Designed miniproteins, single chains. Designs and how they scored, part 74

Each design is a single chain, and the fold is of that chain. pLDDT is the mean over its residues in the fold that is shown.

## One batch from the design tools (miniprotein)

Design m2727
Fold by ESMFold2-Fast:
Structure m2727 (fold): chain A 100 residues (1-100)
Amino acid sequence: MEELRKLLEKAKEEIVKALEALQKGDREGAIEHLEKAKKYLEEALKIAPEELKPLVEAALKAVEEAIEAVKKGDILGAEISLSMAMMALSVALQTLEREE
């Protein structure tokens, strides 16, 4: 569970950095951070227990949708998708805390 927590925490950190980049108008930097978050979530999905897989998959899908939105210049759509990803990650991390 510790490895999964670290991956989810790193994904969350990269999403926060992407949101900061979007606020500054740095779309390229935002995409770079979102691609890093995507990689952490893909690794998390490989080791996630079955009960947490839907939350990790939801976060991964939201990050992928955010990358596409940023590429299209839909910054509001990207922010909405990232808010959904952050919610899914927060629930997953809270669930992991209760299992300890």
Scores: mean pLDDT 86

Design m2728
Fold by ESMFold2-Fast:
Structure m2728 (fold): chain A 77 residues (1-77)
Amino acid sequence: METFTVTKTVTVPAAGARVTLEIDTGLPDGKYQVTATLSDGTTYTDIVEVKDGKITVSLVFPGPAGTYTVTFTVTKL
């Protein structure tokens, strides 16, 4: 199973804000499952399409404004 993991620091401007991230994975084009894990243990899972080695992930941050560390795990379906 092909898996890619990356950790990013995300600045959230307001509580409940949606932040859209573009991630360079270098993975082949196709459908993948992405799991985003926040530093507080909150987990989001979605199905994304890799195109030109990149994925776009949109997350809603439930906590207050601030800086979050998010770990993305991208797994081939």
Scores: mean pLDDT 78

Design m2730
Fold by ESMFold2-Fast:
Structure m2730 (fold): chain A 95 residues (1-95)
Amino acid sequence: MTLEEKIAQIRELLDRLVAEGKTLDEMADAVIDFLRKWAEENGYPKELIDRAIDAVRFAARYAKKKGLTPEQARDVLLRVVRGILAEMEAEKERL
């Protein structure tokens, strides 16, 4: 699966959750579950997975603190995830 295909799947997931009226915390949990499963299936070390999860949780807390709408929170989460996936691919090449 390419980076863009992963981003597209996460975007579709978040769009569905926003349409279903899910909370920001539920959206963040869904993204974390997706990232954990993908990273484990692709042999990423636990420390790198934990760092990625912490980044998503930090982004969710930031969005909540700023009082962002679900749509705005989706955009923030997508931006953070894109950065995480790019960093994880670069780190895996060094491991």
Scores: mean pLDDT 81

Design m2732
Fold by ESMFold2-Fast:
Structure m2732 (fold): chain A 84 residues (1-84)
Amino acid sequence: KKLEEAKKKREEYEKKLEEAKKWILENSNEEQKKRIEEIGKKMAEKLGDKREPLEIGIEAVANIMIFAGKSIDEALKILEEMLK
């Protein structure tokens, strides 16, 4: 059934997202973390998201890395450009 396929794809995405978020936290320096938090603050303001800014920013960077195959620095540059 189509529902079983959709559930499996969602579970695969969620697993990749959690792994990417963990990798970003472990492999980002202080400057990158500050930039991630700033992105998260801008996104929270525009979307009314009440999560911690760092969490929002990490999720955004992780999505760019997963879907576009970009590094942390490239993902940060893309998000900063989009949020001008």
Scores: mean pLDDT 81

Design m2733
Fold by ESMFold2-Fast:
Structure m2733 (fold): chain A 90 residues (1-90)
Amino acid sequence: SKEKLIETLVKGADLAIKEAIRARKEGNYEAATLASQVAGDLLTAALKVKRGEITQEEAIKTMEEAAKRMSQVSPELAEEVKKLIDEAKS
């Protein structure tokens, strides 16, 4: 459903925000910046889904790109985002 897709995008953004905070505490500003950008992309996608501006397929592609980018800083969080993608598809 549209509501499930929005919830899934927001959950992905929350994971990315948590990673950004962790990376910043460790002084890893490159990882913090990347995670912050991923969070912004996922929240923007959630807003666009809510407004009917993008399709479910486009939103899922945004999540797949987010998982790929997160794999560069946290393989564990990339796997969590992939699980959310599977939930959105089911």
Scores: mean pLDDT 85

Design m2734
Fold by ESMFold2-Fast:
Structure m2734 (fold): chain A 57 residues (1-57)
Amino acid sequence: DRALAEGIRKGVEAFLKAGNIDGAIAAAEEGIRLARLQGSELALRVAEEMLRRAREL
């Protein structure tokens, strides 16, 4: 759902802003797990996008 997708994006971005790349990766991976559990394609896409972004740092 949109709330889960927004939560994932904000959580990962907060870790990235703090310079905590390991935390950002962990948050994005947890987001993927939750999105799959809930069947949210939107949240899954957001979590996968944020994971790629975190790994590039």
Scores: mean pLDDT 84

Design m2735
Fold by ESMFold2-Fast:
Structure m2735 (fold): chain A 55 residues (1-55)
Amino acid sequence: SEARIAHAVEVVLRHFAANPDASEAEKEAVVRRVARALGLSEEETAEVLERVRAA
């Protein structure tokens, strides 16, 4: 759902703000971990990744 995607984006962006030196691979791993914890589909996980890359 949009609400779960938006929540995942918020959680991930807060993590990136706290860890500014994280590599792109580490950032992608965080996105996948958060998405899995929230029960997001593969398509929803891809949407979260695209939104955090754009931010």
Scores: mean pLDDT 81

Design m2736
Fold by ESMFold2-Fast:
Structure m2736 (fold): chain A 68 residues (1-68)
Amino acid sequence: MSEEAKKAYEKGKKLANEGKFDEAITWYQKAIDIDPKNKNAYYGLATVLKIQGKNDEAEKWKKKAEEI
């Protein structure tokens, strides 16, 4: 994993823990854009989407993670 992808993922986790879900989604997506094999970032994104009630989108990102 690149250091930039790792930092983006960690920023996403911090924002999600603070309840800043829209910002967390942005940083998880950035981590995926830098490292498309960052399975943890896909699960993080899916978890936040599920918390926001976007269950269909959450399932799509979870399935993408499982294809890696």
Scores: mean pLDDT 83

Design m2737
Fold by ESMFold2-Fast:
Structure m2737 (fold): chain A 118 residues (1-118)
Amino acid sequence: MVELVESGGGTVKEGGSVTLSSKFSGFDFSKSLISWWRQKPGEPLEFVASISADGKKVYYSPEVEGRATISVDFAKQTAYLHLSDLKLEDTAVYYTVAYSPELNVLAFGEGVTLTVVK
């Protein structure tokens, strides 16, 4: 069974930074497209960032570009999303999604809550 367990959320002040983590188990991490998505209060799910299995193709949404860094530690089977210069509008539940094109399998995490305060 494939599992993603997010951590590193909580309450953070605006202008600060946070690193969200997602621990992966039950699949070949090196062949998966990994993405971070978020759901703001009262809004639909929105794309935040993605990284290809080889780490060479990285994409960011315009709302976080320049403030976000997505990375992967293959030895630890963990994906990271670092967010800097936090804004009140970064308050959301953050999810990881792993997609394996070779296996045609999608895996979703349960989400981690980030609350940004003044």
Scores: mean pLDDT 81

Design m2738
Fold by ESMFold2-Fast:
Structure m2738 (fold): chain A 67 residues (1-67)
Amino acid sequence: IEEKILEKIKEYLISLGVSEEDAEKIVEAIKNKDVEEVKKLLEENGLDVEEVFKKINEIAEKVAEES
C-alpha cells in the first residue's frame, strides 16, 4: 500500500474524531493487512467498519488514478 494512501486514510480517521495515536495504529494494521485488528480498532473508536472500508477503497482508487 502506498504511503500517500495511508496518509489520506489517517487524515480521514482524525477528521472523524479518532486520536492521532489510534489513527496510526489503524493505518499500521491496514499496512500489515491485519483485517481483524483493523475491525477491532475501528469498533473501539465507535466507527462503522463497513463505511470506513468503503471510504478506504474510495481513497485508494482516487490515489491510484493520480499515481
Scores: mean pLDDT 79

Design m2739
Fold by ESMFold2-Fast:
Structure m2739 (fold): chain A 60 residues (1-60)
Amino acid sequence: GEQEELLAKAEKLLKELEEALKEGNVEKAQEIALELLEIMSKLSEEDREKIKERVEEIQK
């Protein structure tokens, strides 16, 4: 459904964010983070929490 599509897009953006951060591309990382925040605003509370946990893992 729509929520599954949003979650899949969020997962793709998380991978792209991790790659941009590893490359030191701050500008690209910021653009991806903004897109991720927009998608997260449309996700269910449960799915939003899952994505937040993965963002925290990337930042460690």
Scores: mean pLDDT 80

Design m2740
Fold by ESMFold2-Fast:
Structure m2740 (fold): chain A 89 residues (1-89)
Amino acid sequence: SELRKQIERDIKLAEELVKKLEGKFPEMAANIRKTIEEARKLVEEADKLEGIDPEKARRLYFEANLLAGSALLSATVAEVIYKREEEKK
């Protein structure tokens, strides 16, 4: 599904940004990773339900999408702040 692919894209981008942030903002990076882990758990549960209860699976994918998007937004905001502070030199 397109939603499933969007969730995976958002998680991958958030993970790549978190790797850049870990050295400067370890607490923020850890919090973003927790959100990514929650999104992946919802995806795993939704994948198991897709053949059994497609409507519940769809709701879990939507919840995972919100968490994945939240993680990506948080990581993106942190990167913008980090770049801005580096440019003030």
Scores: mean pLDDT 85

Design m2741
Fold by ESMFold2-Fast:
Structure m2741 (fold): chain A 75 residues (1-75)
Amino acid sequence: MLEEIREKAAAEYGELTGEALALGVLAAHYGYQGDYDKAIELLERARELAREAGDEELARELEEALEELRRKKEE
């Protein structure tokens, strides 16, 4: 699953942005399963990659998702 998504995203958006998008999808999966710790870890990595790629809009969206998951973890 992750490898397939990562491969397609890298082909369309470039390696760094593709990796960030793939990690975001994986984080969403763990979030839906209630594994907020893993989801947060993956989103933190995705945000770093988005910033490295220069995609500040994606980095901001990932930061907002991180804040939401951190709130849900304490719920």
Scores: mean pLDDT 77

Design m2742
Fold by ESMFold2-Fast:
Structure m2742 (fold): chain A 65 residues (1-65)
Amino acid sequence: GLSLEELLEFASEEERARARREYEEGKELLKSDDKEKILRGIALLLRAVGIALEAYLRKRKEEAG
């Protein structure tokens, strides 16, 4: 299926670096027992996915004409 890594193949170097940072930080925060940290982790994971999806959709739109 479409994974974050597959979607990131269509992202710029800057977008990939940002998405990876937010994804790794998000995963680490999800291991916390603190509800606030867990919610922040979820937000970061969603942002990472958003970056990847926007990059993919931009590339697809450019190729579609």
Scores: mean pLDDT 80

Design m2743
Fold by ESMFold2-Fast:
Structure m2743 (fold): chain A 70 residues (1-70)
Amino acid sequence: MNKEEIIAKLRDILNKLVSGEITLEQAKKELREILKDAPYEYVPLFRKALNAKNKEELISNLKKLIDELE
């Protein structure tokens, strides 16, 4: 999976999480699915995002992850 595809998927998850279309657990599940096809260099960044304890932390962590990849 290329960087552009990963960023697009992360933005989709962020938008769904902010709008309330998906739960914290559903968002984390989708992140783990993206991570399976992501380059190894992205693993530490995704792990930091996945350490979120609540929806607000995950939203913040996803924004940071997207910015780091851009």
Scores: mean pLDDT 83

Design m2744
Fold by ESMFold2-Fast:
Structure m2744 (fold): chain A 62 residues (1-62)
Amino acid sequence: DDKAAELVNKLLEAYEKGDRETARQYAKELMKAQGIEVTDEEAEEWAERLYKAIKNAKASKA
């Protein structure tokens, strides 16, 4: 719900600022909220994929 949306926004802001450690941390918290345990590598990969997906969605709206 609201917590997931807030974590997504914080993850995107951290990723755009180049703070990949913070982005990874938020990705891990998002996965934990859904009952999924992930490694640091998996969290980084997921954060990158989410960031690219949202950037592509914004580009297709422009």
Scores: mean pLDDT 77

Design m2745
Fold by ESMFold2-Fast:
Structure m2745 (fold): chain A 55 residues (1-55)
Amino acid sequence: SVTPEELARLKEEIDKIFEELKKDPNKTVKHPIDGREVKGLVEFGEWLLTDPNLP
């Protein structure tokens, strides 16, 4: 379980990554929960749609 403060910080990190990927859709970014590399806007979006813990 995540706290409301952790969820708010996670949302900020996700928004930041989205802004990065809007500028460069093929950029490799780090997964905000576990730090793994995620390649591009499409793979990042797929992760967001499948993670039940996201706000």
Scores: mean pLDDT 71

Design m2746
Fold by ESMFold2-Fast:
Structure m2746 (fold): chain A 61 residues (1-61)
Amino acid sequence: MVDEEEVEAALLIIQATVIKLYSKSPEAVKLANEAIDAANQGDIETARELLEKAMEVEKKA
């Protein structure tokens, strides 16, 4: 049975990957890469914060 935290990590990685593939902003791509790394390290809070920053950069671009 998958833990809720594992599901959140997987969802964060998916969302960050979408930003990497479709973003026109190098800064958003950089933050998305950092979010994926943090999620893989088990640091879900940092991964979420980095993903939020990537989304904010994308919205401003």
Scores: mean pLDDT 79

Design m2747
Fold by ESMFold2-Fast:
Structure m2747 (fold): chain A 73 residues (1-73)
Amino acid sequence: MEEELEKKFDEAAKELAKLNPDAMRRRIQYLRELVEKAREGLKKNPDATPEDQEALERMEKRIERLEKILKEV
């Protein structure tokens, strides 16, 4: 079930990268900026949990997948 959703996401990302690579680059840049803001927010939050750090790492992994897809087109 998770694997099917991930495959559909990867297929959609590949199609977007082929149709409009500039839009994909802008999307990746925007997501990178969001991750950086989230990282700074976690540093300032005394109640930040390990789960919050794991969520940030999952977002970074997603961005890495998008960058890899963009390179493959």
Scores: mean pLDDT 77

Design m2748
Fold by ESMFold2-Fast:
Structure m2748 (fold): chain A 73 residues (1-73)
Amino acid sequence: MAERALGSVDPEQAAKDALETAEKAVEIVRAGGDPSLAASYTVAAMLLAALSGDPQTLERVRELSKEVDELLA
């Protein structure tokens, strides 16, 4: 299939990783963890969602990012 290069991004895996990373960012903030760490996870999730090319994944990650921002406010 279309994954052979060492730097290739698997869109399906990127989408899964994006959602899991975004959910962990929310959990970190809700547990009173480091805001900077949660922000880093949110940025990573956004990048992974963009690499997946899936609009639904991007939209869901954006919603989770808003929750992180609201919890940090």
Scores: mean pLDDT 77

Design m2749
Fold by ESMFold2-Fast:
Structure m2749 (fold): chain A 99 residues (1-99)
Amino acid sequence: SREEVLREAEIAVAYLAGLVALRTGDYEAAIKYFEKAIELAEEGSEERARAELLLGEAYFRAGDYEKAIEYYKRAIELAPKDSPLAKEAEANLKKAEAA
């Protein structure tokens, strides 16, 4: 539907804006954009799992390791088993737990 197309566009815009913020060191903005992507993404989707992984990365770079671990665990739970997304989330979780 038109509503689904617009929602997918909003998710993509939030995701890309979050990535730009993450790369430029604006972790507060990155957190807000990835939270918006999670809100818009369908429950159980790979898009939601990816947004939760990136939210974890934003918290990690902000120095909030407890929040980073929380979102990495959520990304692992939602990601398809043995997928590249699951392996990336597992590697990031191990790094955050060592911090």
Scores: mean pLDDT 85

Design m2750
Fold by ESMFold2-Fast:
Structure m2750 (fold): chain A 55 residues (1-55)
Amino acid sequence: SEKEKIEAKIKLLKESLEGMKIMAEYVIEDEKKLEELKEKAEKNTEEEIKKLKEK
């Protein structure tokens, strides 16, 4: 069903976000830049989830 597809996409987005945050910790030495990147990535993921729920 459409709802199952949306739930699967949301799960993948959340898992992708966590993976990106872990990788960023290895690559980004600047703590402020790391925090800003994490915040932006979290916000972008939330916006994408909202768009999926509207469709």
Scores: mean pLDDT 82

Design m2751
Fold by ESMFold2-Fast:
Order: C-alpha cells, then sequence, then structure tokens
Structure m2751 (fold): chain A 57 residues (1-57)
C-alpha cells in the first residue's frame, strides 16, 4: 500500500541520516522524505525529520 511504501521510505531516510552526515547523505534523506510525504502527507515524523535535514543542507 502507499502507507507501507511511505513507512519504508521514512525508515530508509532515518537509516541514511544515522549512517552519515555528509551533504550527499542529507540530500538523499531529503529526497526519500519528500517521496514519503507525497505518499502519506500526514506523517508528522517524516515532516519533522525533513525540516531537520533541510536545516543541515
Amino acid sequence: SMEEEARRLYREAGRTLAEGLSKGDVSKAIELLQKALELDPDNVGARRLLEAAKERS
């Protein structure tokens, strides 16, 4: 389902940020979080993580 795919993308973004803080890792996480929010706009965790990642970019 779209919600399951959104959760998968959110988890992948979290793992990306946990494994590295390079500009490339941050940009990849932003991309994943934007896709997650396209599928599930009400994911408050994804919105908060996206805001944090953008502050680091």
Scores: mean pLDDT 81

Design m2752
Fold by ESMFold2-Fast:
Structure m2752 (fold): chain A 68 residues (1-68)
Amino acid sequence: SAEEERDKLLAELKALRDQFVANGHTELADLLAKGIAAIEGITDPEEAYARAKVFLEAAQNALARLAA
């Protein structure tokens, strides 16, 4: 379901947030936390899933740039 897909993406975003906190990337962690909170505020699970997917891709791209 869209709710299950949303929750899976939110879990991945939260894992990335925790990784950024652990590694001292506090500004990126704060941006991720704000994005997660915004997505959690979306009542429609399909819209929340769409937002989470785009945000996760952006977060993963930021991590890749940081590792380069």
Scores: mean pLDDT 84

Design m2753
Fold by ESMFold2-Fast:
Structure m2753 (fold): chain A 68 residues (1-68)
Amino acid sequence: MDYEKKAEEYEKRIAEDPKDAEAWYELGKALAALGRLQEAGRAYGKALLLDPEFEEARAALAEVRARL
């Protein structure tokens, strides 16, 4: 699995549709796998802003914050 390519893919998807909460969540996962924890936290935060009931994004954001 190439997390750098995954991040690039989701960044392009977000450029087309910045309200895609799932794309922000997937970008956060790729960034977290790359150790880019602050950027991952921002991406998860965007997913939650767009979908406040996004349980997976909330859990992922808490996990990233615990590692900072």
Scores: mean pLDDT 83

Design m2754
Fold by ESMFold2-Fast:
Structure m2754 (fold): chain A 72 residues (1-72)
Amino acid sequence: VIELLEEAKKAAEEGDFEKALELLEKAYRQAVIERAPQEVLDLIAQAAEAVRKGDAEKAIEYLEKAIEKAKE
């Protein structure tokens, strides 16, 4: 999950929102399989919503929080 989230963050920083969204969808599915905490799932979902709205700053913020929580 962490690797997918870090790749999604890089894509968002580069302005590649299509790739960022694809990686976030993969990260969400992997997090469900790994039974990640609900907080991680919620942060990934919020990052995906920010990407869909074109809000790179918010997307990166939620991605950083998701990565931090996933490392716990």
Scores: mean pLDDT 83

Design m2755
Fold by ESMFold2-Fast:
Structure m2755 (fold): chain A 76 residues (1-76)
Amino acid sequence: MTVFVRYPDGSVEELDVSTVEKQVGAVLRLIGDGLDQGKTPLLRNVATGEVMSILEALDTAKDGDVFELIWVPAPK
């Protein structure tokens, strides 16, 4: 199972989430990218418009789903 993540710069990354190990790796990578920027990463499903956490998005994803990666400021 493969999903696509569109970054704010317009680049698209292909992620394999077919196993728990690959899903965990994808989650850690996306969260790490956000933390390096001092922001919280969220994913928006392009088809439904729903915004959700990285883990929830990848856990409920279907093959070929496209997500927009959103950087939100950490809560004060």
Scores: mean pLDDT 74

Design m2756
Fold by ESMFold2-Fast:
Structure m2756 (fold): chain A 64 residues (1-64)
Amino acid sequence: GGLPSDEEIEAVLYLIQGTIADKYKDYKSAAEYYRKAAEHFRRAGNVPAAELYDKKAQEAEKKA
């Protein structure tokens, strides 16, 4: 099997940061990190994950 791509690794790192921000109610930072995660998932070809984290970013923006 192949190793995860650099884009997928970057996506996961941004996702972790977004999840931490969301947990601590820093919704502005959560939205920014979820968008970065979505962008990197899209570059990795993982469109379903990109769409999921775009939605999470929108939800965080509504709470900000």
Scores: mean pLDDT 85

Design m2757
Fold by ESMFold2-Fast:
Structure m2757 (fold): chain A 70 residues (1-70)
Amino acid sequence: MAALEEEVRRLEEELRRLAEEHPELREELLRAVGEAQRAAAEAAGGSDEVTPEALAAAVRTARRELERVL
């Protein structure tokens, strides 16, 4: 769990930095966040709880979407 939480925190810091340095990418960054949230919801099976599976799905999706933007 702790490792996934660290990955999420690092992704949040990376996204924040990218948004500050590249305002023109904000729409694409917001889309990546939306895709990650959707993946997390699907992995959680519609649960309101944050599960390790949901966090892992969010991290994987966010990285994939960021690779397409960068």
Scores: mean pLDDT 71

Design m2758
Fold by ESMFold2-Fast:
Structure m2758 (fold): chain A 60 residues (1-60)
Amino acid sequence: GALSLEEQEEISPEGARLIREGREKLKKAKTVEEINRAIGTILRGIGLVTQALLEKRRAA
């Protein structure tokens, strides 16, 4: 399922920040290169949130 931005922030503030930054860049992107960079930033943020979520579930 899709996590809200608030849920992502609680799990990984750094990951949530990257997702937000990437989304803002994507909104302003006008070239394929800019779109690819923005998507890369979002995917990196998602990876951090996923890793933090898995680690938190193991600790709970």
Scores: mean pLDDT 78

Design m2759
Fold by ESMFold2-Fast:
Structure m2759 (fold): chain A 82 residues (1-82)
Amino acid sequence: SILEEAKKLVKEAFKITVEIQMVGDKEEVEKALELSKKLFEIGQKAFEAYEKGDLETAKKYVEEAKKLVEELKELLAEIKAK
């Protein structure tokens, strides 16, 4: 379901952002926080669409959130590769 997928994305994003804050430098942390801010804004739009019954729009925002989580994963992988 859309809600189950959204819950998983939020949990993954939180875990990755916390890990980057522990191991990243100042610029890497700032990048992670910027991506997290965008994810929060998209999550809010997805919830508003879902609440209005616009499941197609909600699904599009969930797909965009997945892309941001992948960017966070890539950033963490780059940090750990140093």
Scores: mean pLDDT 85

Design m2760
Fold by ESMFold2-Fast:
Structure m2760 (fold): chain A 103 residues (1-103)
Amino acid sequence: SVTQPASVTAKEGEKVTLNATSSQPFESVFWYKQKAGEAPELLIRDNSTRAPGVPSRFSGSGSGTSASLTIEKVEKEDEAVYYLEAVIDGEVHTGPGTKLTVK
């Protein structure tokens, strides 16, 4: 199963890292941003490749059973739920999501 912290709080202008873990190695990782009432937006694919139009402030990294999304100089607009979707042992798994709050 995929585990994500339920919530993370960051200060505006701070660097924040959102972590996810699995009991089995990640084969491929995708990160999505979802605001209330909106469709999910793809941020990162294939562990570290930014989707077109995504700001360079967003980066993905990870290996084995760990994955992370890093946001440099967090903005108020970055408040959202961030979901990890991953291929694990040939199956697609979606994490429970981490709610990011910006102060």
Scores: mean pLDDT 85

Design m2761
Fold by ESMFold2-Fast:
Structure m2761 (fold): chain A 73 residues (1-73)
Amino acid sequence: MARYRVTLGEPVDGDSLARVLEALSSLDPNAEIVAVDGRDLVVEVDDSRTDAAAIRAALEAAGVDVESVERLP
């Protein structure tokens, strides 16, 4: 498992959160949102199944405005 910080173009709300969960579930059914702070989400995924580029692409395909995706230590 690896954690990523996803920074959105706008503050996280219920609609954007639902879209993020749907997109992440398409990449990894065990993906979790572990923290929400303003525009930032911390997500936990199986690092054998996905990476920052795949997360970004899935979120953008779901209509989510993404500024950055960064792998956390």
Scores: mean pLDDT 82

Design m2762
Fold by ESMFold2-Fast:
Structure m2762 (fold): chain A 75 residues (1-75)
Amino acid sequence: DDLEKEVGEAYYKASMYIGQARRSSKTEEAKELVRKAQKLLGEGGRAASDGDLEKALELFKKAYEYALEAIRVSL
């Protein structure tokens, strides 16, 4: 399904940017944003496992946004 593919793409994107943010985050502010992104990624994974793909997509998008902010705050 299209939604299932979108969820997979959002998960992949969030995971990649969290990985990048983890490597670049040197301040406590940036590290806290990474922790929030990781928590949202985990919550999204649980929502996907429960079959709530719409919730999973929302959570993975939020995880990605927090990861981007962690990278930006580090610069």
Scores: mean pLDDT 87

Design m2763
Fold by ESMFold2-Fast:
Structure m2763 (fold): chain A 58 residues (1-58)
Amino acid sequence: LLVEALKHESQDVRAAAAEALGELKDDPQAKEALHKALSKETDPTVLAAVVKALEKLK
């Protein structure tokens, strides 16, 4: 899983990690990591990627 990349200093890396995690089919660890990122992330581009990823995991 790309959970470590969600904490990277680069906004581009965090957004890419969120998008990649959203492609994982109903993975509970990916869902947990995305929820944690949603609560801690302040960059609007990364937040949009996290929200979109969570929508794909329904």
Scores: mean pLDDT 75

Design m2764
Fold by ESMFold2-Fast:
Structure m2764 (fold): chain A 57 residues (1-57)
Amino acid sequence: SSALKKERERLLEEIRRLQEELRKAKAAGDVEKYNKLVEQMTELSKRLVALEKELRG
């Protein structure tokens, strides 16, 4: 499905953005922000895994 592929692209963009934010929070020693970003990354990773499984059929 083209819709699923487009959703995967959006998720990959979000993950990339979160990775940059995680690096910045870690460098700044912002533990609270880092923990929130890790939680968001976990949720996006779960969505990506589910989407990859759907794309494989």
Scores: mean pLDDT 85

